# Designs tried in a protein design run: designed miniproteins, single chains, continued (2). Part 113

Each design is a single chain, and the fold is of that chain. pLDDT is the mean over its residues in the fold that is shown.

## One batch from the design tools (miniprotein)

Design m7939
Fold by ESMFold2-Fast:
Structure m7939 (fold): chain A 91 residues (1-91)
Amino acid sequence: MTSLSVTTGAPATVTATGRFEEEVKAALIEWYEGPDTLLSQSSFSRSKEATSTVTLNGAGTKTIIPEVTVQLEDGTVVRLPTVSITATGVA
């Protein structure tokens, strides 16, 4: 079983944690503002957990989307279901 949890913090930060039932060969967490603007990415290898945090720049409400892609030991690539998160940035 694979799970994704997302939390907001202060200052204006969003943290995503992927937890895997078995160790994955590789994992990639990419942070997007809206559908197309890449803010940050984090890569992991041979992990049962991957945690990534993004800090939001500029005042106002933003829609943030974490995209999590994992590669299993057999070479299969899986994209985890994602959620849109509304968070307020700081100037």
Scores: mean pLDDT 73

Design m7940
Fold by ESMFold2-Fast:
Structure m7940 (fold): chain A 72 residues (1-72)
Amino acid sequence: MLPSVEELLERLEELKRKILEGKLSVEEALEGIREAHEWASQIEDPEAREEVLRKIREIEHLVAERLLAEAA
C-alpha cells in the first residue's frame, strides 16, 4: 500500500498546508513525518527520493518552529 511518488508529494504538501494553518497538532505532524520517511526509504529512484526528502526537511523545519513557539 505504498503511495506513488506523486501521491506522496501531494500528501506532503497537504501536511505542510495544515501545519501552516495551525490545524494539526505537533504529535500528528511528527507522525506524518515518520510515515513519509518510511515511504521515502522505499523509493527506488534516487532523484525522486531526494525530492521527497527535501520536502520532508521543509516540513520538519516548520514543526521545529512550532515546537519552539509552544515551548515559549
Scores: mean pLDDT 77

Design m7941
Fold by ESMFold2-Fast:
Structure m7941 (fold): chain A 68 residues (1-68)
Amino acid sequence: AEVDAPDTSGWTPRELVAWSEAVAILAEGLAAGVPVEETLARLREVFDRHAVPPALREELLAFFRRLA
Protein backbone atom coordinates (compact mmCIF):
# COMPACT_ATOMS: atom_id res chain seq x y z
CA ALA A 1 0.00 0.00 0.00
CA GLU A 2 1.13 3.57 -0.67
CA VAL A 3 1.81 5.86 2.27
CA ASP A 4 -0.89 8.53 2.59
CA ALA A 5 0.06 12.15 3.19
CA PRO A 6 -0.58 13.49 6.72
CA ASP A 7 -3.81 15.40 7.39
CA THR A 8 -2.77 19.05 7.18
CA SER A 9 -6.19 20.29 8.32
CA GLY A 10 -5.73 22.84 11.10
CA TRP A 11 -1.98 23.32 10.55
CA THR A 12 -0.50 26.81 10.89
CA PRO A 13 1.34 28.45 7.95
CA ARG A 14 4.60 27.88 9.86
CA GLU A 15 3.86 24.15 10.16
CA LEU A 16 3.04 23.99 6.42
CA VAL A 17 6.39 25.69 5.62
CA ALA A 18 8.21 23.19 7.88
CA TRP A 19 6.46 20.31 6.07
CA SER A 20 7.44 21.73 2.66
CA GLU A 21 11.10 22.08 3.72
CA ALA A 22 11.08 18.56 5.24
CA VAL A 23 9.75 17.04 1.99
CA ALA A 24 12.50 18.82 0.01
CA ILE A 25 15.21 17.59 2.41
CA LEU A 26 13.87 14.02 2.26
CA ALA A 27 13.80 14.07 -1.56
CA GLU A 28 17.37 15.46 -1.73
CA GLY A 29 18.62 12.95 0.86
CA LEU A 30 17.09 9.98 -0.96
CA ALA A 31 18.50 11.18 -4.32
CA ALA A 32 21.99 11.59 -2.78
CA GLY A 33 21.88 8.24 -0.92
CA VAL A 34 22.07 9.85 2.53
CA PRO A 35 21.28 7.38 5.37
CA VAL A 36 17.66 7.63 6.54
CA GLU A 37 18.65 8.34 10.17
CA GLU A 38 20.83 11.31 9.07
CA THR A 39 17.94 12.64 6.97
CA LEU A 40 15.52 12.24 9.91
CA ALA A 41 17.95 14.17 12.16
CA ARG A 42 17.88 17.05 9.65
CA LEU A 43 14.07 16.93 9.55
CA ARG A 44 13.93 17.08 13.36
CA GLU A 45 16.14 20.20 13.26
CA VAL A 46 13.85 21.82 10.63
CA PHE A 47 10.75 21.13 12.75
CA ASP A 48 12.48 22.51 15.88
CA ARG A 49 13.59 25.64 13.96
CA HIS A 50 9.97 26.29 12.89
CA ALA A 51 8.64 25.62 16.43
CA VAL A 52 6.49 22.65 15.35
CA PRO A 53 4.83 21.13 18.47
CA PRO A 54 6.62 17.97 19.77
CA ALA A 55 3.57 15.72 19.20
CA LEU A 56 3.19 16.81 15.56
CA ARG A 57 6.98 16.62 15.03
CA GLU A 58 7.10 12.98 16.21
CA GLU A 59 4.06 12.11 14.03
CA LEU A 60 5.75 13.60 10.94
CA LEU A 61 9.08 11.90 11.69
CA ALA A 62 7.25 8.56 12.04
CA PHE A 63 5.58 9.22 8.66
CA PHE A 64 8.94 9.87 6.98
CA ARG A 65 10.50 6.79 8.62
CA ARG A 66 7.65 4.66 7.19
CA LEU A 67 8.19 6.24 3.75
CA ALA A 68 11.91 5.38 3.81
Scores: mean pLDDT 74

Design m7942
Fold by ESMFold2-Fast:
Structure m7942 (fold): chain A 71 residues (1-71)
Amino acid sequence: HMEEKIEKFKEDLLKEFERIHGRKLTPQEAEAELKRYLDQLAKILGIKKVNGKYTREQLEKIIDFYEELKK
């Protein structure tokens, strides 16, 4: 389920970011960090936004790549 996959991706990254910062992040800080990291993964994969947004298919490819990196 794509929605569950996206939520797990966000949760995993949030935990890692909070570990790196040594504190809880505000919702706004968490969103900014998630967006930044998502954009970095997209750049590595050569994925470009469509009309300023990632499509569901592009998000799935990015998340799958992230999961592969964690193995």
Scores: mean pLDDT 79

Design m7943
Fold by ESMFold2-Fast:
Structure m7943 (fold): chain A 99 residues (1-99)
Amino acid sequence: SRAEEEEASVEAMKKTIEAIGEELKKEKKTVTEDTPETPNNKAAVLYKLLAEYLRALEAGTATEAQIRVALALAEEALSLNPDNPLARRVRELALEALA
């Protein structure tokens, strides 16, 4: 079933996001308010994903599965830095889209 495949994909992405967040918490010095994109920097990967999901949410092109992943990504980013404006905006739009 496509719905079962989408649910499995969402759960896999959520686990990946959580694992990245846990590794970033161990490397506190690598996470800043404005983390520059560098090769193999997990914080830069989270920033890139947040920017991609923000674009999809603002365009109204995100699927429900993508919106759920975007919410999980934003919440993980906010757990690392509560003042992250990109993560706050992604969370706001994702919650609005799910309402």
Scores: mean pLDDT 69

Design m7944
Fold by ESMFold2-Fast:
Structure m7944 (fold): chain A 64 residues (1-64)
Amino acid sequence: GIAALEEAIEEAVRRGLLTEEEAKEIKEAVRAGDGDRVVELLKKYLSKEELNELLRLIREAAAA
């Protein structure tokens, strides 16, 4: 859900995949329900490998 996505984004900041400003922009898009904007920002700020790591973090957060 949204909570798992926000937790994964915060973990990505701790790991240096995202800056706090980039994470804030992505979280604002998530809270607005703007899925197209979320995808746009993730592709802008993350490489394919970094995006796969974020998807792993989302799955881990959702399983907890």
Scores: mean pLDDT 80

Design m7945
Fold by ESMFold2-Fast:
Structure m7945 (fold): chain A 108 residues (1-108)
Amino acid sequence: SEVVDRALEAIVSGDPEAVRKALEELVKQGYDAVRELFDRIVEDPELREKVVKTLNENPKVAYVVFYTLASHPEGRKALLDVLRDERYRDFLESLGPLAQTILAFVLT
């Protein structure tokens, strides 16, 4: 999906403004597009490492990613399902304490 590719590229760039714009477009495509974003991350070990590094080193990017997704009903649903699915466990556990705290905060 082009919208998922743009979102991944924005996240890896570390630019909070690019991330917000790309994720607003992604979440408009609905639940399946948000799930595809996370599936693409966990299916590609190199991409996963780049995403994890960016989210851990850039708290503002982590906030924009999780807040944008959690602020939309379909994105929030997808995030909650990702947190409950063993498929994403290694990715979620690779997030540092600050990124995990941000994720928990935006879901409350």
Scores: mean pLDDT 89

Design m7946
Fold by ESMFold2-Fast:
Structure m7946 (fold): chain A 74 residues (1-74)
Amino acid sequence: SLDKVVEELKKLKAKLKELGLSISADDEADIDALVANARAAKRNNDTDLYKDYLARLNEIVKRYKELIEKALNG
């Protein structure tokens, strides 16, 4: 769900900060746009667009999880 992805992003942002890292300004802008678009798709009952926006958000989440793993193992 969108709420689950938003909560996961909050946890990633906190972990990045703990490691002296941050989400890039470009990725923050993309996240904000995707979250807004996902909310709009949900309001319009557009399940396919909603799932597509969630998938794109999850790709960003995955990239930052990999960055955290690299920082912890490096």
Scores: mean pLDDT 86

Design m7947
Fold by ESMFold2-Fast:
Structure m7947 (fold): chain A 84 residues (1-84)
Amino acid sequence: SKEEQLKEAEEKLIPVVEAELRELLPDASDESIRAGARVAARKMARAVVYGDKNASKEKIQQVHLDALQAGLRTALELQAREAA
């Protein structure tokens, strides 16, 4: 099913995004990194499952960057709450 494909893609993307977010936020908690990674991985997984298979490299990169930015925002918001 599409739901199973989405879940599988998300689970495969989470560790990749966690590594990227950890490089950007070396002092962030594991909890904030995981929360951000889940947001980013979900957006990326949707693009993989429902996206245009003929998309340009530039379009694929833009989707990745938009998803990563959303994840980074989530991680930063949680990190700020933990620091307060």
Scores: mean pLDDT 83

Design m7948
Fold by ESMFold2-Fast:
Structure m7948 (fold): chain A 80 residues (1-80)
Amino acid sequence: SRSDDIRTRTLSSLHRMSRQNQVTNPQLSRYIDQIRRMIQDNSSVSDIQPIFDRAMSVASPGMQGVLRSIFSGIRQWHST
């Protein structure tokens, strides 16, 4: 389904971002892994938002853009 496709794509994007930042920004990687777990556990956007905000606070400006794009995917998944 479209919902399954969005969820799968979002989880793949988060996994890639976590791996890319594991050495250079371990704190960001940890928050991303927490968000991935919350999505797998079907957590609400409201529950994910505080962890996303923490991820944004430790991300570089370039990574903040990527995070906003990924979070739009999370919101879209919840709206489907």
Scores: mean pLDDT 82

Design m7949
Fold by ESMFold2-Fast:
Structure m7949 (fold): chain A 59 residues (1-59)
Amino acid sequence: SERLREMVLKILEFFGLSTDEDAEIDGSTARLIARLLGKKLDVPVSQKLTVKEVIELLE
């Protein structure tokens, strides 16, 4: 869990995105993060998710 969180935050930082747990990202960004981690995330591209929600969905 913590290792996954660290990996997600590093990806967000690399793209110059907020690493705040309450920051919102779109579903297309969430899907890209999942793909970079070798995971699949089935969320609508236009859906808004918090960084915390993305981490929870990838666990």
Scores: mean pLDDT 83

Design m7950
Fold by ESMFold2-Fast:
Structure m7950 (fold): chain A 65 residues (1-65)
Amino acid sequence: SELEERAKRIAEEIERQTGVKVEAEVENGEIFLTVSLDDPVKLAAVALLAIGVGIEEGFVRVRIK
């Protein structure tokens, strides 16, 4: 679906800009990004990019392990 394709592009862009691998999933019409990260600086960078993308795409949520 279009939303699944957007989720994949978002994950790829975050990885390209931050070097952090994220997993993108679509649940109940929303995009969820899951990241496992213990570096606070990289975590902040991923969160800021996810917020920016969320504004443009509608709704993006971040899950941290």
Scores: mean pLDDT 71

Design m7951
Fold by ESMFold2-Fast:
Structure m7951 (fold): chain A 84 residues (1-84)
Amino acid sequence: MELEKEAEEAIRRAEEAYRRIAEAAARGPAAFEATVKELEPELAEIDEKFKRIAEEDPELAEKMLERIGGAAAEAGAAYAAAEA
């Protein structure tokens, strides 16, 4: 239960971070870079939590990767679209 709550919290934070990055990408390269820089420490903390969860529950970590990976891909696509 506690581990699942930590995973849900980390997923939500990561999704929010990547959503912010995607929004910034639509506003231009400077906004994208500034937002990524601002969120780097938070994403690093989420990565550390992910690694811990993966050691205890690899199936839960796999679900986390699906959701976080999707959000990261959307942010990348938004950046590419903003440059088009």
Scores: mean pLDDT 79

Design m7952
Fold by ESMFold2-Fast:
Structure m7952 (fold): chain A 70 residues (1-70)
Amino acid sequence: SKVDELSEKFHKLVKEIMEKETDPEKRQKILEIVRETGRRVSLALQRGDEETAIKIIEEGIKKLKEVYKE
């Protein structure tokens, strides 16, 4: 499903950033994005709202890329 594909993309990006990032402040921001994205996705999927889950994951990917560029 598109949710599964985007979730894989999100987690691969997290792994890539965390393997290269040594700044503890940026690492903390990444972990906060992971935690909040996971929470919101779980709630959307519990409601059967796959479209909202997709939007949340896409938002999370955007936030990860923004922190990485800082």
Scores: mean pLDDT 85

Design m7953
Fold by ESMFold2-Fast:
Structure m7953 (fold): chain A 64 residues (1-64)
Amino acid sequence: TPDIEAARAALEAGNVAEAVRLLSDYLAKSTFTPEVLALPVAEQLRKVIEAYEATGGGTGVIEP
């Protein structure tokens, strides 16, 4: 989706705040494992993007 692509671009540019803004609805639907919560925030957001691309936008557990 356009928001996922924009969020990836923001993370690649180091703009974590913009990535969080673009992913806000996706973050609300995501469940994080303790292993993912131990990662830096940028890596947590990458895992959310990867999960949404893999599942086509379904609600899911974000794995390490």
Scores: mean pLDDT 74

Design m7954
Fold by ESMFold2-Fast:
Structure m7954 (fold): chain A 91 residues (1-91)
Amino acid sequence: MTQEALELIAEAEKRVQELLAQGISPELAQQLLAQLEQARDIIAKRDSLTEEEVRQLRAVLEGEIFYIENRSVMSDEELREKFKAFAKEVK
């Protein structure tokens, strides 16, 4: 479970880095990468995650990746706030 969650974070980091290389906003990309590293650290400190926690993590990351790819339909501020909420919930 914890390994699956860490793999989800790693995939999200990779996708954000790919979008950064393609010319997305450097500020947004760097902030999201920093928050992904923070979330990874929080997850790694837990003994285990429940199936529901992993499902919630997957849904949030899929949503964040969707919004990064479709940034024209969502503001940078909304993306930042959603990821901050995710990092807070994975305590």
Scores: mean pLDDT 66

Design m7955
Fold by ESMFold2-Fast:
Structure m7955 (fold): chain A 93 residues (1-93)
Amino acid sequence: SLAEQFRQRLLDNTPAVLKAAEKNPVLRRFIERLAEAVRKGTVEAIEEAKEELVEEYRKAGVEPSTIEFIEERLSSLINALEKLKERDKELNE
C-alpha cells in the first residue's frame, strides 16, 4: 500500500531524526505514533499527533523557526498522504 511505502520512507529517514530525538522521548514516541497513524490511514490521528508535537516543542522552549519548519514539513506530509490515498482509491476503481 501507499501508506506502507510512506512508512518505510519515514523509517529510512528516521536514524537522523531519532539521533536528534534521543534527548526527547516524546518526539521518539510521536514518530512511532505517526507511523501507526499512516498504517491506519487516518489523517485525523496524524493531525492530532502534529498538534501535540508542536505544543511540546513550544513548552520545551524550542526555537520558533524550528517549530515552524517541523509544522510545515508535517503539513506537507499530511497533504501528500491525502493525495496518495485519493489516487490509490481512483486506481483501485
Scores: mean pLDDT 67

Design m7956
Fold by ESMFold2-Fast:
Structure m7956 (fold): chain A 56 residues (1-56)
Amino acid sequence: SLTGKKAKVASVVLDSLLAGDSDAAVRAKALETGRELGLSDATVDRIFDAVRAALA
């Protein structure tokens, strides 16, 4: 499902940020995962920004 695909990208972003990965490395991982799941880069960027904002 689209919701499940978005949740998977959000999980990758959250886990990578908590592991101490750089924003650039986290974004690269998120884009790779999103592309594999058929999500647009714009959708992946919105998920990254939302997770990043929640941790601020």
Scores: mean pLDDT 86

Design m7957
Fold by ESMFold2-Fast:
Structure m7957 (fold): chain A 110 residues (1-110)
Amino acid sequence: GMVRVRSEEVIKGDAKAIVSAQGSAVQDEATGTFRATARATLKALEGGVKLTVELRVTDEATGETRLLARSEPKLAKKGETVEAVAEGVVEDDRDATITAVATAEAAELE
């Protein structure tokens, strides 16, 4: 099947941050499986912010979405930049979309 990669940035509540998300998928030549990576960078602007990154896989035939991997939360203080990474393997030969989702949420971290 064909694998497509998308990225999505979600800012929850009143969090003030610059967030970027990037997804990638690389096929292993020996096994045919895809190694998927979600990477996000966050700069906190006004207060503490928590960054979490998820790798989600959507089966294009069924529309079913499953969580492949989730990063540990990263906490950024005002003015700090943090990075979070989630990695997983897609073994299905079906058409799929991999979505890298970066979520920024205000955190009490001063």
Scores: mean pLDDT 82

Design m7958
Fold by ESMFold2-Fast:
Structure m7958 (fold): chain A 80 residues (1-80)
Amino acid sequence: MAEMEALRREIVALILELAKALQEGNFEEAKEIISRLQDLKTELELLGEQSEKLRKAADSLIATIDNVIAYAQRQMARQG
């Protein structure tokens, strides 16, 4: 329970930081944030194996991470 809430807070903070990095054209920082989001995605997949309720919450957050990473990669490709 506490681990899922901590992961949610970290993901939200990283998404906001990623948006800022992309807005500033700091693609080096954006790539580092994407790497951290991918690490959190792995942690969510492992946590989701513990219970069905945690799996549903993890799947929702993983989908959000995947969408955000895809968006960031498209933005960087368009400008680079």
Scores: mean pLDDT 83

Design m7959
Fold by ESMFold2-Fast:
Structure m7959 (fold): chain A 80 residues (1-80)
Amino acid sequence: GSREEAAKAALEAANKVIDESDLTPEEKEQMRKLVEKLVDAILAGNTAEALKIAREIVKRFGEEGLKVVQAIVDAIQKAL
């Protein structure tokens, strides 16, 4: 459905930003785990948890974290 398509698009967009980033392999793995949790929270309609995870991504990874969160939001908006 449209929600599943939005989630897939968000995960693909986030992973592209992560793969193109100058983050360490360990930081990339940590961010992918947070992205999976963020996408799951969005699918569950858990806005409070989604905002908490998005804030954690930005806090831990700075500008690269912000790019990942923006890519997720943009992908979801395009899929809707």
Scores: mean pLDDT 85

Design m7960
Fold by ESMFold2-Fast:
Structure m7960 (fold): chain A 87 residues (1-87)
Amino acid sequence: SEKEKKEKELLEAARAGDLAKVMALLNEDVDLAKVQDEEGRTPLHLIASLPKSKEKDEFLKLIKNVVDEEVWKLKDKKGLTAEDLYA
């Protein structure tokens, strides 16, 4: 389905650090932020795990106004939230 395609695109964009594409997809459907991969990682977990950069820090601050707080509390299979990975 189109939604499954967008979920895959969002996870792939997050893994690649394509923050502009992540933002565009979340602005179309914010519920896509709840998608979890096989390791229980949301797009936010994947972004939080990217190498440190000003772009990443600015993105994560901005996305706090877009994504529901409950998504930030979702744990991966290691019991870590996206905020735990970001510090």
Scores: mean pLDDT 84

Design m7961
Fold by ESMFold2-Fast:
Structure m7961 (fold): chain A 78 residues (1-78)
Amino acid sequence: AEAARAALAALQARLAELAKKYNAEDLAWEDLPEEFRKAISEAVNAALAAAGLAPAAAPAKTEEELLAAMRPLHEKAL
């Protein structure tokens, strides 16, 4: 649980940092720069690995897929 909580906190901080860097807070997922979407996928996979979870099978194509990829991390953090 501790590793998952630490990984989730680090992921949330990283996602906030990336959103500000790319000015992407108010953009729809499909309008996000490809570089930003790749950076998010890398951050999510790094957090999953830090928590001892399997990486996502593919980069998220939609916001729903991103949330689904993060769900095992949230569940293990609880």
Scores: mean pLDDT 70

Design m7962
Fold by ESMFold2-Fast:
Structure m7962 (fold): chain A 84 residues (1-84)
Amino acid sequence: DAHRRLGEEAFKKGLEAYKQKDYEAAAKHFDEAIAHYSRDPGAQLELARAYFNLAKAYEKLGDRERALEAVKQGVAAERLAKEA
């Protein structure tokens, strides 16, 4: 599926940006990965992983509200993965 491939590419860019401490770029790339994974019903574990990494990027940016929301979405995606 093209969405899963594009999601994985965006996720890798997010990890690299986070490693370089570019947390704004990391959040942007993880958000792009989430957009792609959310269009693949088989990608709930990947979606959860992207949300948890987005939360870490928001924590580094000092945005507690967006970090907490990302954690909630990640937990929801993990629950859906377990139901499959």
Scores: mean pLDDT 87

Design m7963
Fold by ESMFold2-Fast:
Structure m7963 (fold): chain A 83 residues (1-83)
Amino acid sequence: MEELLRELQALADRARALADAKDYAGAAEALEEAARLIEANREALAEWLMREYGLSREEARAAVDEMIARLRAQAERMRALAA
């Protein structure tokens, strides 16, 4: 889990650095990669949220799905800025 969270943080840092450099297309790609990584590890992240925050399985799964949706929405906004 720590490795996954570290990888997600690295992608977030990359997206921020690219956006700061006005590379909005690159920022969108980093955000999409983060969304795919969360999607691939959906159950592991849900179990982590249950353990760390005391969420039910249904609440944890909903929170993970919301994170994926928000990252993809942010990537779309970055792509719009690149156009």
Scores: mean pLDDT 87

Design m7964
Fold by ESMFold2-Fast:
Structure m7964 (fold): chain A 89 residues (1-89)
Amino acid sequence: MSKELREILLRAIGLVLRAIGILFDIRQLLPEDHPIYKEAEELYKRLVETFRRLVEAIDRGDIEEARRYLREMEEIVRRLEELLREAKA
């Protein structure tokens, strides 16, 4: 694996771990029927699917595709962080 692909993979793993922490916090603050809870669960499903596609791009050596999926994961985590802020308000 190239150094660039390894750096992308490690950053993506960090984003998944961050999202798990955010979901744990939201699940402690809100009931399952709350709109924020439902949106966070759906965003996490999208994050996991995007991570799977990122790993597949890495396996092919497709740096540009891997970077595209990393950007998508970063956008999903930003939205999750916004939802956590709303849940705490």
Scores: mean pLDDT 88

Design m7965
Fold by ESMFold2-Fast:
Structure m7965 (fold): chain A 76 residues (1-76)
Amino acid sequence: SPEEELAEIRRLYREAVREFVKKGNEALKNGDYEKQKKIDEILEEFHRRFVELVEQGASVEEARKLIDEAKKKIDE
């Protein structure tokens, strides 16, 4: 159902944000302020793009692709 798909998309979003915040906190703990700033900027872009994707009627698969893209950017 559309409600079940939206619930899963929201779950994936929350899980991804928790992971990205954790990586940002690890960068801060290590004194890597440039990495922390980069992760914060990626999180802001990720949030904006995720909102747009959901508003455009995105699927769970499209949400997963956006999450994978953000993960790759953080790991660079």
Scores: mean pLDDT 86

Design m7966
Fold by ESMFold2-Fast:
Structure m7966 (fold): chain A 124 residues (1-124)
Amino acid sequence: SLDDIPQSFLDLVDSLFDKAMELIKSGKFEEVFNQTFKVAVQVLELSEEEVKFVLEVYERLKKSGDEEKLALFLVLVQLAVHLVLVEKVPVEKAREWLLSQLELLLEGKLTRDKLALSYYELKQ
């Protein structure tokens, strides 16, 4: 449950979210996203169809004007890379996690707390 996750995971998500919001406000979001996503494609071994899906999510979120969802989108991509490179989660699990979390984000069902919980549960 949410009460069982270490505060460090909530703090990690909040820190990444705040940085993503700052990138939106400074006009640097697209540059950082493009660099991060290029790494994510390689690390997560995304197929052409999965790449297309992530980019379609990005375009929809940009068009919506919902800066908080756009920030959560970048946090999801960054955390998926971190799951493989730092936490040593299998590529297939990190990829499946990213795609499922992006669907929840599009549906308006993803919050920072739910993201932190999902990340922590996958790491266990």
Scores: mean pLDDT 88

Design m7967
Fold by ESMFold2-Fast:
Structure m7967 (fold): chain A 72 residues (1-72)
Amino acid sequence: KLEEKIKKLEEKFEKNEPITEEDIKFVEEVAKEENTEAAKLFLESVKKSKTWGEAKEEFEKRLRELREKKAA
């Protein structure tokens, strides 16, 4: 189930499609299922971005910040 949802997100990244409200709702479901800080950061990145390419870059940046915090 989760793997299938992730594959759909990967397709959106490849196409660099605009992020729609339906996409945000979809990511919210994934974040709820994962219930991790990283998944919540991804949701925030998607909400802040206009395209899936932008969301990926924003998420990578936020994920790096999260890793630094854990390492400290």
Scores: mean pLDDT 73

Design m7968
Fold by ESMFold2-Fast:
Structure m7968 (fold): chain A 80 residues (1-80)
Amino acid sequence: SSKLQEAVKLLLQRKLLEAGKIMRATYLCPSCSSALSAIGTALATSPANANLKAIASDVLSKSYLCASCRTALEAALASL
């Protein structure tokens, strides 16, 4: 969904507060919310010169997600 893409975009910009607002407003499933929170934490603790998209992809690959949620999040990340 466009809201998942926006949340991922904000997380890649380390705008955790703004990403959190979108995540709460969109009524995401617990698995999607958990995965996005894990991505946010990993990105927040990463060095400024880190490849944020690669870190997000790694966290996403290790996250528990249903097939539809995984496809949506992978598509959102790939489109950025």
Scores: mean pLDDT 75

Design m7969
Fold by ESMFold2-Fast:
Structure m7969 (fold): chain A 91 residues (1-91)
Amino acid sequence: SPEELLREAERLVREARRLLREALETEDLEERRRLLEEVIRLADEAERLAREAFERSTDRELRRRAVLVGAEATALRMLALELLREVELKE
């Protein structure tokens, strides 16, 4: 259902935020790289699920929430990609 897709997208965004915080707290460049790669993976999945929820729903409020979740997922992905590039430049 669109509600289930959106709930899963929200869960993945929460997990991506947690892992991003862990990546910023670690001094280990190898661990930071692995965490950032996982953030990108989760954010990509959340973005796809939010888009699917939007496309399959006629409910205005659910569609609005899906847009917001998708936007947050996109922002997390873009930030993680930039941080990953910085890690690669240090090695």
Scores: mean pLDDT 89

Design m7970
Fold by ESMFold2-Fast:
Structure m7970 (fold): chain A 60 residues (1-60)
Amino acid sequence: STDELVEKIREIISKLPEMTEEEQLEANKEIADLIEQLPTDVAVEMTKEYMKALMEKLAS
């Protein structure tokens, strides 16, 4: 379901601060695959949430 996909994406995002560069590359691929399964409006919001989390990690 859409809710389960969103929960998986958010779980991965929550782990971003603790990830190595290799783990982040794998997470990026997994999140991209999950986002492709979402309705367009939800996919856009999840993409924004993921981009924000990546930018915050880079700023750290």
Scores: mean pLDDT 84

Design m7971
Fold by ESMFold2-Fast:
Structure m7971 (fold): chain A 82 residues (1-82)
Amino acid sequence: SAEELIKKADEAYKKGDYETAANLYSQAILKEPSAELYYRMGEAAYKAGNLELAKIYFRQALLLDPNNEKAKEMLEKIEKEL
């Protein structure tokens, strides 16, 4: 299920395995895309040091949910980090 993929991705993220987390979130998005999943992919990319990719995912999260304050804050933070 998408929920099981998200839980596994969250555990990988907590362990610092951002590549595995991103792969599992991608699988969840294929089943049921959501602003929250794009936000989580943005966080994984950000932690992996890929600011350009993180920015793309946070923008996608905001496109699906303009009221996603966490995605908005992360996007603003990245834009200030260069």
Scores: mean pLDDT 84

Design m7972
Fold by ESMFold2-Fast:
Structure m7972 (fold): chain A 68 residues (1-68)
Amino acid sequence: DDLRARIRRVRDERDRLHAQGVLTPAQYRHVTAVIDGAETALDLGDDDLAQQLIDRAEEMLDEARKRS
């Protein structure tokens, strides 16, 4: 359940950054779509795709932090 725990952490970080005004509404929606894709991939047993999408979401949040 490592990927599922990671998805939860990334979702929590997304929400935290949004609450702090670091993410624009458009950035929040985009990150949410990527996280939702990772969860769907994991539910379908595509662990490789889930890993790629959650890595992407983490990169997006890191870039948003750098721009703050």
Scores: mean pLDDT 85

Design m7973
Fold by ESMFold2-Fast:
Order: structure tokens, then sequence, then C-alpha cells
Structure m7973 (fold): chain A 94 residues (1-94)
């Protein structure tokens, strides 16, 4: 899928420690596509745990680390909010 391709490209950039601003943009877009596709559990788990650790270990500066972690936290919060909303809607329809 488009989301998977963008996500893997973002991970590659993060692992190389290159173009972290571009990696952030790709990550934002990939997460939005994952959420729209309904692949919430895989997207949230993979993104939150893997990428946060990679950012902390490989960010080239403290400023860039904080910038990327802030972006990730925003995306995680959005993903969790969307998951809870979907679960609530399903429960209310039963």
Amino acid sequence: SEAERLYQRALELIRRGENLQEAGRLLVEAVRLYLEAGDYDAAIDMMAEGLRELIRKYAPSEEEKQRQLALLDELVAEARANRAEVERAVAESL
C-alpha cells in the first residue's frame, strides 16, 4: 500500500540519520493513510514503539530529537483518539 511504502521510506531515513524533516513528513502522511485504511493496531504499535526508540538513539542533535519526538507524540495521540472513537461508535451501535 501507499501507507506502507511511505512508512518504510520514513524508517529508512530515520535509521540512516538523514533528512529527518522529510522523514517526519513521510511519517505524518503514512500514519494518516494507515488510519484511513483502518489498520489502527499495526500502525500505532509499530510507529509508537519502533520509531520513538530510533529517534532517541539516532537523532543528530538534541533539538532535532525533541522536534521528531514531538511530531511522533502528536501522531500517536491522533491515532489513539481515532481508535477510541471507532471502538465507542461500534459499542454504541450494539
Scores: mean pLDDT 72

